# Designed miniproteins, single chains, continued (3), part 23

Each design is a single chain, and the fold is of that chain. pLDDT is the mean over its residues in the fold that is shown.

## One batch from the design tools (miniprotein)

Design m8820
Fold by ESMFold2-Fast:
Structure m8820 (fold): chain A 78 residues (1-78)
Amino acid sequence: VSEEKRKEAEKYAEKAKEAAKKGDYGTALNYAMQALDLDPNLAEAWEILGEAYRKLGKTEEQLKDADAAFEKAKELKK
């Protein structure tokens, strides 16, 4: 990942974190996905994605996506 892409990913992750703190999980989901598109190794973005999926989850499959995101974040923090 280029330094520019990583820096941009961190900006999106920061926006996602702020949205999640406000309870705007739809916006948090969108920003977390954009961060991961730029840098898929950003553990913080995976954590926010998991939280957003869990809060917005309508189906068992969507809740499984939340669990997978949290597991990915744990792996990246090893």
Scores: mean pLDDT 79

Design m8821
Fold by ESMFold2-Fast:
Order: C-alpha cells, then sequence, then structure tokens
Structure m8821 (fold): chain A 60 residues (1-60)
C-alpha cells in the first residue's frame, strides 16, 4: 500500500518522527493525485526524494 511504501521510504531517509512520516504521506498522496502545481519547492524536493527511495525498494 502507499502508506507502507511511505513508511519504508521514511525509514530509509532516517525520519523517525510520526508527524514527519504523516507529512510525507500527505505529499505522496498529493503527487499521486496530480496536485504538483500546488506544491512548494520544498514539498517538490521531498516528493522527489520520496519517489527515488520508493523506486529503489521497487514498491509504490
Amino acid sequence: SLREAVERAAERLGITDPAEREELLRIAEAVIRGLRMELTPEDLEKALRLALTIYEIDQL
């Protein structure tokens, strides 16, 4: 599931804070829903790092 993929990606990124993990899930959901035009540069960078990490573990 997306939540499981985000949790694995957060672990790889060294993110242990539950609030940060929830924020990453929201960003991932926004990207998947095609809301990229509403993302800040910081959110876009987080989304790209998350996407690369998920790609490395071969689960999205």
Scores: mean pLDDT 69

Design m8822
Fold by ESMFold2-Fast:
Structure m8822 (fold): chain A 60 residues (1-60)
Amino acid sequence: SEEEERRQALLDEFRAWLEYKYGKEKADIILKELERFTKDLSVEEVERYLARLKAAIDAQ
């Protein structure tokens, strides 16, 4: 569905950003945890969650 495609695109974009910041191995670990926590969230909730997490990481 369009919603599932958008959800996957958000996760793929976040994976690319994580790989850029931390490398592939750390990005894979983080993304597996994120997929677990976000599996039942709407696309809007995923987008909001990932944006907040990115801001928190950038603030470190």
Scores: mean pLDDT 82

Design m8823
Fold by ESMFold2-Fast:
Structure m8823 (fold): chain A 63 residues (1-63)
Amino acid sequence: MEEQKAREKLREWAKTELKLSDEEIDEMFATAPLRAVANTYLAYKLFRGEITADEAIAELKKL
């Protein structure tokens, strides 16, 4: 369940920020480990000031 929620958040981010289609996002998950995609997402949000480091660590622990 938690892994599915993480995948949903990453899918929404990729669609809004990277402007990827659902097919392109499915390919991303096929070619990259979930944690690698999550790290990129969290770094992007931290860079934009939309999430704190503590929140990022909490999200990664749920994977």
Scores: mean pLDDT 73

Design m8824
Fold by ESMFold2-Fast:
Structure m8824 (fold): chain A 74 residues (1-74)
Amino acid sequence: SEAERLLEEAERKIREAEEALREGRYDEALRLAREARELAMKAIRLNDEPEYVPRLVATALRAIGIEIDARLKE
């Protein structure tokens, strides 16, 4: 589904953001995490499958955590 594709894209962006954060690329980590959050929120709006809810929530929360960490280290 479209929601599943957006979720998978958000999950990829989270992995990229976590890597950027580990490497001290805080501006890039922040940008990637924001993109991941926007994708996850769009997926939530389109999602009608209960089984994706835990992954969607986890992805959105991970994105928020990375954004906070990146901003604190800027």
Scores: mean pLDDT 86

Design m8825
Fold by ESMFold2-Fast:
Structure m8825 (fold): chain A 64 residues (1-64)
Amino acid sequence: MTPEQQAIDLASQAVQYAKQGDYEKAAQLLKEAIKLAPDSPSIKTILTHLKETFPDSAAIQAVE
């Protein structure tokens, strides 16, 4: 499994946790995904989408 595929799997889990209202867990998984694939367009797209979908979540907004 490539680091990018692992990152996408983690980002998908982050989306599920965010939908459940667990923003802290979602933010943690997003940070791990970014560490694995910092230059991945797919991970950047998922991060942007989550920030747009959950603008009131300080935990998700703090992810860089």
Scores: mean pLDDT 79

Design m8826
Fold by ESMFold2-Fast:
Structure m8826 (fold): chain A 55 residues (1-55)
Amino acid sequence: MEKKLEEVKKKIALGEDHPELPGVTLEELFEFADTDKDGKIDEEELKKLYEKIEE
């Protein structure tokens, strides 16, 4: 995985609660960002996901 994905994944795995996404799992979160369903997350989608989690 890319460094960005790994950092985001680490925060979620650490148990960081997201009030905007309660009960969401890693897989669901990434699938949500992967609008193309290509199995890959676009840089823009990844950035938005990262910012949401960082907040």
Scores: mean pLDDT 56

Design m8827
Fold by ESMFold2-Fast:
Parts: structure tokens; C-alpha cells; sequence
Structure m8827 (fold): chain A 55 residues (1-55)
């Protein structure tokens, strides 16, 4: 694969991990600042991934 493909793969894995952590945090305390922070980080990863796919 190319460097671009490797970066996309890495971001996808980061997004998956953040999603799993968010689901777990929401189940334990849906109003926690941790859940909010995880959601924000996941959105940022998704946005960066989309930018790479648009390039």
C-alpha cells in the first residue's frame, strides 16, 4: 500500500477504538466529560479521514 493507504488505515483504527470507548463511557455515565471528549475526538478523526479521501 501507499503512505496514504497506511494513514487511512491508522485513522480508521483510531476511530474504531474511540467509538468502542465512547460506547463504554456512555453505558457507565452518559453525562460524563469523558464521553463528551471521546465524541469530540471521534468527530475530529472522522473529519481528518474525510479530508484525506477528498484529496
Amino acid sequence: GSALEEEIERLEKEGEELERELVRAMAQDPNSPEAKALAARGREVGRRLRELLEA
Scores: mean pLDDT 81

Design m8828
Fold by ESMFold2-Fast:
Structure m8828 (fold): chain A 100 residues (1-100)
Amino acid sequence: MRLTPEQAELVKKIVEEATKILLKHTDKVENMSSEEAVLTVATQLRIVGTAIDLALAGKSEEEIKKAVAEILRQTSERYKDKYPKLAEAFEKAAEEVEKL
């Protein structure tokens, strides 16, 4: 991986803020199953990978934030019937990430 110092700082800023937001909302999900916990971690890893790829492609902070919010919304939509409280947490996190 070859990020410039500027790209690395951008990725760090977005990932740290998105992770704080996601954890704030998922911490409210009581009695989270192992499957829900794994899904939450997998979503965090997807956010990190996507932010790195987009920064390497020269995408703006706004484009990276939109992509992160879209990952959270897609995960929410996919699991809304199976894990409604977790899906609500992801949707709230997506809305808050877009406001950064």
Scores: mean pLDDT 86

Design m8829
Fold by ESMFold2-Fast:
Structure m8829 (fold): chain A 64 residues (1-64)
Amino acid sequence: EEYKKKILKLIGEILRIIGDIIEIERELEKNPDDEELKKKLEELKKELEELRKELKELDKEEEE
């Protein structure tokens, strides 16, 4: 059903963002004073949190 497709899409987006976060964190380990990377990391973490909230809301809708 459409619900499962939405869940899988959100999981895919979450995994993509997590991958991006890991790569940025690795770069920050090499260049800890890189302000641009720090800002990018904060943006990605905010996107991840938003997607996780959407995923939880969709899960709750199935449970009613």
Scores: mean pLDDT 78

Design m8830
Fold by ESMFold2-Fast:
Structure m8830 (fold): chain A 84 residues (1-84)
Amino acid sequence: LEEEKERLVAAGREALAEARALVATLDLTPEERAALEAALARVEAAIAAIEAAESEEELRAAFQAYLEAAAELGRLLAEILART
C-alpha cells in the first residue's frame, strides 16, 4: 500500500508541476485561465487524497478521483491547444 501510494503521489506531483509550467507559458483568455486553474486545483486535491488514504479502498477511490480530474485537465488543454 505505502509503496504504491508513494509512487502515485510522486508521479502525480511531477505531472502536476509539468502541467502548471505548460499553463504558465500559454496565452490564455481569462475564462480559459480560470478553467485551467480550477482543473489544476482538482488534480492537486486528488493527489492530496491519495496521500491521505489509509486503506486500499480509500486509495482506489482517491486514484479514481485523480484519473477523473486528470482527464478533465487533459480535455481542457486539448481544446485550448486545438485553436487554429
Scores: mean pLDDT 82

Design m8831
Fold by ESMFold2-Fast:
Structure m8831 (fold): chain A 90 residues (1-90)
Amino acid sequence: SKEKEEAEEFRKVEEEIAKLVEEKTDDLKIRALAQALAALKYAKEKNLPQHIIDVIEYRLKRILELLKPSKEEIEKAKKLAEEVLEELKK
């Protein structure tokens, strides 16, 4: 189905995001946060199904609760997420 195809394509995008983030930082907090932020922005910009967006938002909420990143770490992760998303367009 189209929904299965969209979910599988998004999974591949998440794998590429993870790889690009891992190449740019060894900080596990920033890695987890940047991956979730990039995935969420991608899903919203591509108008992916709401249930996919909800899963990523839940993941981001859990990361914030468990890792308790500083404001500076959040800003670094946001910048890294934007850089990774720009590289995905190439």
Scores: mean pLDDT 85

Design m8832
Fold by ESMFold2-Fast:
Structure m8832 (fold): chain A 78 residues (1-78)
Amino acid sequence: SSSLRKELLKLIGEILRIIGEILDLERELKKLKEENKKNPNEEIEKKIKEIEKKIEELKKELEELKKEMKKISEELDK
C-alpha cells in the first residue's frame, strides 16, 4: 500500500510537470500565431509547426502516464 502510494505520487509529479510544459508551449504557440497573423514569416511558421509537434508528443506521453495512474489508483481503491 505505501509503495503504491509513493508510485502514485511520483506519477502525479510527472503528470504535473508535463502539463506545465504543455501550458508553456501553448502560451508560446499563441504568441507566435498572433505574430504570424500580423506579419506572416516562414521562420515563424516553422517554429509554430515545431511547437505543435512537441505539444502532440507531450500529450501522448501524458495519456500514457494517465493510464499508469489509473491502474495504480484502482489498486489503491481495493
Scores: mean pLDDT 85

Design m8833
Fold by ESMFold2-Fast:
Structure m8833 (fold): chain A 69 residues (1-69)
Amino acid sequence: MSEQEIEEEITLSLALMRASIAIKSGDAEEIREAIEYLREVKKKLTNEKLKKELEEVIKELEKKLEELE
């Protein structure tokens, strides 16, 4: 893998951990902040596969937020 691909995979892993923590918290504000963070991360990624993985996580956060009102 290129150095950029490795860095993007590390970035994705950190974003996924943040998303998991937000979901576990059950706090609507934490989930909103996680969604905004992940959207900013997605803008910086160049790898299409990693962008799609991140988009799916964002969708799961949005669904969880809707469940909380």
Scores: mean pLDDT 80

Design m8834
Fold by ESMFold2-Fast:
Structure m8834 (fold): chain A 55 residues (1-55)
Amino acid sequence: SEKEELELKKLVLKIARDGNLFIAEISKNPELKEKNLEAARELEKRIEELEKKIE
């Protein structure tokens, strides 16, 4: 169903967000840290948009 597809997409985005946050946390490279934090912020916005469609 469409709802199941949206829930799966949300899960994938959450995994990607958490991965970017993890890399940002362990990275000693300031540029890589900033890039991953920015990517995590963009993924969080996409998660919020999907949550509005599901709920």
Scores: mean pLDDT 85

Design m8835
Fold by ESMFold2-Fast:
Structure m8835 (fold): chain A 62 residues (1-62)
Amino acid sequence: SSMEKEAAEKALEYARELGEKLLKEYPDAKVELEQIDEHVFKLTVTTDEVTLELVIDGRIFL
């Protein structure tokens, strides 16, 4: 449906922007983005000091 597509697109956009922002703060980090459901993405940022993991459901932006 159009709402499902919109949710997925918004989640992906948010995840990309957040990943870029985090990579600027942690330039040696490994950034991984995984789609775990139609509207849900997992962003993982790993350094030698810290691991950040966020689960982003695009429905929050509708």
Scores: mean pLDDT 81

Design m8836
Fold by ESMFold2-Fast:
Structure m8836 (fold): chain A 61 residues (1-61)
Amino acid sequence: MEEEIERIKKEAEDLLKRAQELGNQEGVDYAKKAIEYAEKGDIEKARAFVTAAQLLVDEAE
């Protein structure tokens, strides 16, 4: 479980950086939420926000 949380946090941090570089404020917000939920141990919500951030980043770039 801890390994999964760490992986999600790394993915969210990467997406946060990409969203910031693209100027995608919604992607930034979702990536931050993914990190928050991962730190709380809410893996399902963290994954959902990572997916949402990924879709926004993919659409922009």
Scores: mean pLDDT 79

Design m8837
Fold by ESMFold2-Fast:
Structure m8837 (fold): chain A 84 residues (1-84)
Amino acid sequence: GKMDIEKAEELVKEARELVEEARELLERPSDPLRAIALVLRAIGIEIEARLLLEKTEDEEAKKLAEEAIKLAEEAVRLAMEALE
């Protein structure tokens, strides 16, 4: 219900913040440990979003969870590029 939507909205917000951080790392590469930490955080969000997607019956929460997964995958991609 509403709690699933709120959890999904929080995951989307966290994933968006990680995309912004990953973009900054690409523009100004510094400590590779920062990129690794970001990858691990993004994977954590993707796992939580996938678990929510499997558990919830709320269609809005499912859409938000799918958005969080896509954003987390983008953050991983950008952070991995920063490691190259």
Scores: mean pLDDT 86

Design m8838
Fold by ESMFold2-Fast:
Structure m8838 (fold): chain A 55 residues (1-55)
Amino acid sequence: VTPEQVVEAVREIAKEENRSLTYEEAVDKVAEKFGISKEEAQRLIDEAVEKGLFD
């Protein structure tokens, strides 16, 4: 799983729910979608933010 894939997943989920996700919701939903731990999801989201992918 890449940070770029995480960004796309968060955008799709936000679109489906017709709202912005909180950081906590993004971590939970990414972990569920990719079958990874919440700790791993948090790391990938943090890396995506550092790379400027969440503009």
Scores: mean pLDDT 78

Design m8839
Fold by ESMFold2-Fast:
Formats: C-alpha cells, sequence, structure tokens
Structure m8839 (fold): chain A 81 residues (1-81)
C-alpha cells in the first residue's frame, strides 16, 4: 500500500502527524495488525498516549504475539499514570 509506505517515510522523517494521516488512510482501505501497530507508535511519538493505547490494543487483538506492541502498550499506559 502506497499510503503505508509513505506513512513509514513520514515516521522516519519525524513527521508524526503526517504519518498518522497516511496510516489512517491505509487502515480505511484494509485494516491490519501492522497498520494498527504503526498508528499506535506514531501516536506514542506525538505524546497522545490514550490513542497509542487504543491502537496497540487493536494491533494485539489481531496479532497477540507482537512483543514490541506489548512493550510499547505498557510504556503508553505508564505515561497515563
Amino acid sequence: DKDFIEGLKALDNGDYEKAVELFEKAIEKKPSALLYYYLGYAYLLLGKYEKAVEYFEKSLELDPNNELAKQLLEEAKKKLE
């Protein structure tokens, strides 16, 4: 998906808001655990911890074995304390 690839480039370039927009477009076409993971990660980097938790949980519902998503979910939850 072109939107997913452009979202990864935006994320790498530090343009986290653009990454969110591009990952949201990719999810509208075809949701996946990987897209929810990267959307959660972009929200984490924006400091939007409630949204990060939401999307990491959605990622883990589809792929419960993603250890990075589990670790980042716990990090985001700690930020909400």
Scores: mean pLDDT 88

Design m8840
Fold by ESMFold2-Fast:
Structure m8840 (fold): chain A 94 residues (1-94)
Amino acid sequence: MREEKAELARELADIAEKAGYKSIATNFRNLAEAYEKGDEVEADIYSALVLIQATVLLPDDPEFAELVRDAVTAIDNGDLETAREYVEKLRELV
């Protein structure tokens, strides 16, 4: 589970980077490292930062923003199958 969460966060970082959302990509990489370390406090901080950034920084890309929020929420809840579905939908946008 921890390794799968980190992998999904890294995939989201790559997708955000390709989309040109460098600050979001950086926080997804930080989130992945937090998951790998098992640092739940850092993971909570970086997931919250990504959710805020998706809401505030992407008003012109609402579909991408919504899928990012849904993916992060699914990862936080341990619903990794649902998270993978959102990651694949995000890949189709970039």
Scores: mean pLDDT 85

Design m8841
Fold by ESMFold2-Fast:
Structure m8841 (fold): chain A 55 residues (1-55)
Amino acid sequence: SAAKKIANLERSMEAIREAVEDATKYLDPKTAAEIQKKGEETMRKLEEEKAKIEE
């Protein structure tokens, strides 16, 4: 169902947010910035996927 797909995407987005937050707290600024950039790219793709389902 669309609702199940959206829920799975939201869980993935939450995991990425947590990983970025942990990186900024525990890792050096350069590594944290790299993780943040990758997280932002992945988040954008997940948001696009969610938007397609909501159409």
Scores: mean pLDDT 82

Design m8842
Fold by ESMFold2-Fast:
Structure m8842 (fold): chain A 105 residues (1-105)
Amino acid sequence: MVLEKEVSLLLAQLVTLFESRGETDVAQELDELSQNSDKKTLLEKARELIRRVYADDEGARTYYLLLLDLLEQEDEDAGGEKSRKLAEALKAGASPAEITAIYNS
């Protein structure tokens, strides 16, 4: 549920950005996919959109791509050992660096 909300919020922001740039056809396609597609397809489309929209903003592009990669890993590992380790680390008050290290393990 939380992962779905995070992905939906990111996609909604990207749709708004594309509409503001006059690319309404791509925005409509992404919005339709967000309603009828699986998470993997949505995340791949979001990555393509981020690379395109933030082509001139390396920091924003890198940040959003990393966020999507983390969301995909959590979905792929749903109920798995990595997700469990992350939950335990968060309960223990682990730093962002420790959390990132667990994701990259």
Scores: mean pLDDT 62

Design m8843
Fold by ESMFold2-Fast:
Structure m8843 (fold): chain A 63 residues (1-63)
Amino acid sequence: MREELLARIKAAYERALGVPLARLQQLIAQSDDEAVRAAAQAQMAELTARGQEIYEGALKKLE
């Protein structure tokens, strides 16, 4: 039961970030511009950190 709830929270978090993160990774892979890659990496890190805060907060509440 608890593991199922945690899996659902993780899936929702990954789903919400999946598309924007994949697009940022594609931009990094395709761009020869150092500034564009740096900006995309920074945005990807920010999105990941924000999502992790929400996910970890939920985990701590359940545990």
Scores: mean pLDDT 73

Design m8844
Fold by ESMFold2-Fast:
Structure m8844 (fold): chain A 58 residues (1-58)
Amino acid sequence: MEEKAERIRKEYPEVTGFEYLLAELLPEASVEDIVKAKLDIRAGKPFEEVVAEYKAKV
């Protein structure tokens, strides 16, 4: 989980915050899915709703 979050930070340095939490809650999600989830949260979607959507997708 932390390793995936570190990889996101290295490859997508503009995407910071929530990486570790999202990687933990969405362990099967790809790096791309976690980046999208974070962008959705930043755009104003409720955190719980975004997590539920990506859990169902993964």
Scores: mean pLDDT 67

Design m8845
Fold by ESMFold2-Fast:
Parts: structure tokens; C-alpha cells; sequence
Structure m8845 (fold): chain A 86 residues (1-86)
């Protein structure tokens, strides 16, 4: 669907942001985590498909990993979300 394509683009953008934030300051990490969490909240609120709901859950999990400084797990989790909405 068009919505799934837009969600995929959003996840790709967030994935790049998380990869670039690896080794960044705690402030930049918190900003990126907030962006990922906001994306998850919007998808959860407006998403109608099971794929969209699962993507939102994975984005919430990825945001938690970014906040903890576990960028490798965050990246892996975002890639899983992207594969679901493809």
C-alpha cells in the first residue's frame, strides 16, 4: 500500500539517523531515540494493518536500544521493521 511505502521510507530515514548517531553525544542519542519513538507512536495511533502494528512495536524497541546506547541492536531491530513493511 502507499502507507506501507511511506512507513518504509520513514524507517529507512530513521535507520540512517541511528547509524550516524553511533558514537554521538548523549544529547544527540536522546534526540534520535525521541524521533524513533515519535514515529512508533504515530504508526501505532494511525496504523490499521498487522504489519504497521508490528513495525510500531519494533520501532519502540529500537528507540529503547538507542536510549541505552545499544546502537547495534537498534539497527538490527529497525532492519527487522523495514523487512516487515516491504
Amino acid sequence: SEEEKEIAKLIETLLKAVEEAKGASPFDRDVVATLVYMAASLIRKYGKSEKQKKAAELLEEAADYVRQGDFDKAIETLKKALEIVK
Scores: mean pLDDT 83

Design m8846
Fold by ESMFold2-Fast:
Structure m8846 (fold): chain A 60 residues (1-60)
Amino acid sequence: ADRAEAAAQRLAAERGRAPSAEELVEALKNAGLDDAAAQVEALTRQGLSAAEALRQVIDS
């Protein structure tokens, strides 16, 4: 959870904007969080925003 949140916060800071679902999934994979990346990808395919998907993964 903390590692996924940290990766997302770093990505947002580096981009100067909220990351897209695709950007977030790639950042999570690069951080070695493959399970978190897969969950975010699945949730965004179901219509959740990147932020909603990340929240769900962190709260799990």
Scores: mean pLDDT 76

Design m8847
Fold by ESMFold2-Fast:
Structure m8847 (fold): chain A 55 residues (1-55)
Amino acid sequence: SMAALQADLPLLEEQLRALAEEVGADPEEVERVIASGDPVLVAAKVIELAVEKAL
């Protein structure tokens, strides 16, 4: 649910920043996603970067 994603937002933000550092993602794009406060966008970016790291 959206409420569950919203509750996990701080953890998702931490995961996003950690993954971005590991894969060399654009820090401006990462900060824009975090600044949106949209848990769906943050979660989607975490998945995207996690897949990139796994390849």
Scores: mean pLDDT 77

Design m8848
Fold by ESMFold2-Fast:
Structure m8848 (fold): chain A 77 residues (1-77)
Amino acid sequence: MTDEQRVFEVMRAIATDPELRELAREALEAYEAGDEEKARELIRQIFEKVLGEVPTDEQIERLLEEIKRYAEREREG
């Protein structure tokens, strides 16, 4: 499985699972507030829950970007 496929699978899980969606919201909020450590911890938790793997820094950054895009769509709707 490629890194892109892993991030996509996690994003799909976030879109369909309210518990994962809440964790994603908390992670984005922490990151925007400057609490990068908390944001990374929450992203790691989401990734491990969906795939059972510890994410790389690149995967964490990519997932945060996708969560931001998801949150933007929610705000526009």
Scores: mean pLDDT 77

Design m8849
Fold by ESMFold2-Fast:
Structure m8849 (fold): chain A 75 residues (1-75)
Amino acid sequence: ASIRAVAYSMLALAYEIEGKYDEAANAYMQAARSAVEAGDLETAARFYRKAADMYEKSGNTEKAEQARKEAERLA
């Protein structure tokens, strides 16, 4: 697994626990991009879906849609 993807996913989880959904979503987006760079497309798709869910919880519908499209592209 990508060390950067793991680090960003842990940061995202910490923000999610604090209810900081926009920051959590941004961290999941970074985790997804790092997973793509590592060739782990399935893991990247999962992180993009998590980012979409977090953006939705923060009210950022446009970014949520963008993250879902990235997940769909990789699946």
Scores: mean pLDDT 86

Design m8850
Fold by ESMFold2-Fast:
Structure m8850 (fold): chain A 56 residues (1-56)
Amino acid sequence: SNAAKAAQRAADLAHGERMVDRAGELIAEKTSPEKAEEARRQGLAAVRAHIDESDA
């Protein structure tokens, strides 16, 4: 059903966002906050693109 697909998509997005946030924390600790923010922004875009490809 469309509702089940929407729920799964929301769960996948939330999981991806948590993973990107965790990676961003590690990048900030090892490099700089500016690089972490850029990597997080790119990571979130990649997660969304991947989910969109999977839903297509």
Scores: mean pLDDT 78

Design m8851
Fold by ESMFold2-Fast:
Structure m8851 (fold): chain A 65 residues (1-65)
Amino acid sequence: LSPRERRILKSAWAAKEVYGEKATLRRVATLAGVSPATVSRTMRRLGLRSIDEAAEAGKALILAE
């Protein structure tokens, strides 16, 4: 994973922690400092189908550090 991809995934987990069910693509993008299109493309490239999957991956990255 690139540093940018790791930041996006960690931001997805942070969005779920802060917003819960209201964790949207736009909120993840804002926390990561990227566009919503960048979040969507990154998730597609990594095979992640939902914000929940991205958040799970982000949590795993933090726990592995």
Scores: mean pLDDT 83

Design m8852
Fold by ESMFold2-Fast:
Structure m8852 (fold): chain A 60 residues (1-60)
Amino acid sequence: DLELGARLVEHDLGVPREVVERALELARQGASKEEIAAVFEEAGLSRKLAEGAADALVLL
């Protein structure tokens, strides 16, 4: 469930809600993990954290 992944990213990684909402919209449109990770990197997360956040959204 994308919503469950989004809550984990917001609460565990401290990602701002607006960034999580943008990533969710891309995931619902079928965007790649790399495109989703780029949203988190643009918001100031490191590449490793951005990849982890993207994995949480697409694997859950």
Scores: mean pLDDT 75

Design m8853
Fold by ESMFold2-Fast:
Formats: sequence, C-alpha cells, structure tokens
Structure m8853 (fold): chain A 65 residues (1-65)
Amino acid sequence: GKPKMTQKKLFKFVKETLLSKANFVSFLKKEFGVVIADETAPLQTLLQIAAQQLDLPPWNDSDYL
C-alpha cells in the first residue's frame, strides 16, 4: 500500500528539510519508493510525480507553500 501522506505535509518536507533537487529526488526514491523516470525534470514536475504516486492532489497551490 502507498504511505498516508497529505499535499501539505509533502510541501512542508520540501520547504523545511530539503536543500536541493538532488536530495529531494533521493529522498522520494529511498523513503517513499517514488519512481522517477527523468531525474533532470524541473522541481515542480518532480513534486507532481510524487503527488500522483502518493495519491495526492496536483502541486499547483501556492497557499500550501
């Protein structure tokens, strides 16, 4: 089963704990088992992929950041 995650919690991880896109990609793969085909994609695209694989709404709400 997929981990219980919210869009706000995912945003909080990026905002508070991740210092670079490379660290974010590594974190998603290792901790959440997220499959990322293109690791060179923009951060917003990576966040959207993570949201989809964790069954969260799309990453397009600035109010969560």
Scores: mean pLDDT 63

Design m8854
Fold by ESMFold2-Fast:
Structure m8854 (fold): chain A 61 residues (1-61)
Amino acid sequence: LVGERFRALRDVPQAGPFTLALREGEEVVVERVLDSDFVRVRSLATGRTGVVGRSDLERVA
């Protein structure tokens, strides 16, 4: 997971100060696994970092 690229499956709205808003298809790199449901990622499009739900992401081959 850490260092792997993922893509947003859908538009993800910002839910709080530590979360990251993503657009569908936006690619991210996992920086840290927080728990079974959440990861901290960095957007490759914007360079912003934040927490995203794992269910909103798919791994880029």
Scores: mean pLDDT 80

Design m8855
Fold by ESMFold2-Fast:
Structure m8855 (fold): chain A 65 residues (1-65)
Amino acid sequence: MDEEVKEALALIYLGIGNWYEKQKRYDEAAEAYEKASKIYRDIGNTDLARQAEEKAKEAREKAKA
């Protein structure tokens, strides 16, 4: 598969996660960030994968608050 297309998809999921956070839909935001993290890991971008994982964790914590 085209890795550039995967990177674009990961960016879209990051945007979706941010949008859900603004709507205070933290569980959906976490799911979007988790999808972005998995894509970044698949294409070998470890730094962005970790950042997305941290965003997902933070969103999960906000969902419980």
Scores: mean pLDDT 83

Design m8856
Fold by ESMFold2-Fast:
Structure m8856 (fold): chain A 70 residues (1-70)
Amino acid sequence: MLEEIKKEAEKFVEEAKEAGKRFPEVAEQIIKVAEEYAKKAIENPDKAKEYLHQGAGEVQRLVREAEAAR
């Protein structure tokens, strides 16, 4: 159970790092947000899905804002 949450959180951070490569001007912010929500998911297994969903939404918002600026 905890191992699965850890793998999902790690995957989410990896995906955020890939998004950061496409938008270098906001890469640090995207990665920081992903790492914060990944940490919350690992520390709160019962709410892991909620935290990963919130984190994904924040990353998507940052990506959308970066796309709109280009």
Scores: mean pLDDT 81

Design m8857
Fold by ESMFold2-Fast:
Structure m8857 (fold): chain A 72 residues (1-72)
Amino acid sequence: MDEEFEEGAIAVGLAVGLVLDRKTNPEAAKHYSEALDALNAGDREKAIEHVKKALEIDPSNKVAQSVLKLLE
């Protein structure tokens, strides 16, 4: 069941990205939170958009880069 596994990995990746950026970059953390909400609502396209915005703010976040590849 690849969808269930991929969605779980993406959600964990976004949660880790949120925790890492929450103190140093609250704007990027905001976008990770919104991406998680979009995934919970089944809106994959909005989740991708928010992850891309978080990466524009913090391009060094390798976890977010990996999550974006899984979403694409």
Scores: mean pLDDT 70

Design m8858
Fold by ESMFold2-Fast:
Structure m8858 (fold): chain A 82 residues (1-82)
Amino acid sequence: KEELIEEALELIEKAGVRAVATKGYNEELAQLLREASEAIKEGNFEKAIELLEKAIELARQMGDEESVELLEKAKELVKKAQ
């Protein structure tokens, strides 16, 4: 279970790095990912999944398919960990 959470956090971090690297475009995505990461660290996996779903939808609207794939995998890992 710890391995699943660690992998999920790494995927969220990768998506967050992409969000920050895109100038002026991804502050909302970066904020959602910070909140999702904090929810995971607090053990609130239900809240983390909701936040990840919002982040995935935003990434899709932005055309960032790679971040969508990273975040969908992170969401699946969090679901398996709970």
Scores: mean pLDDT 78

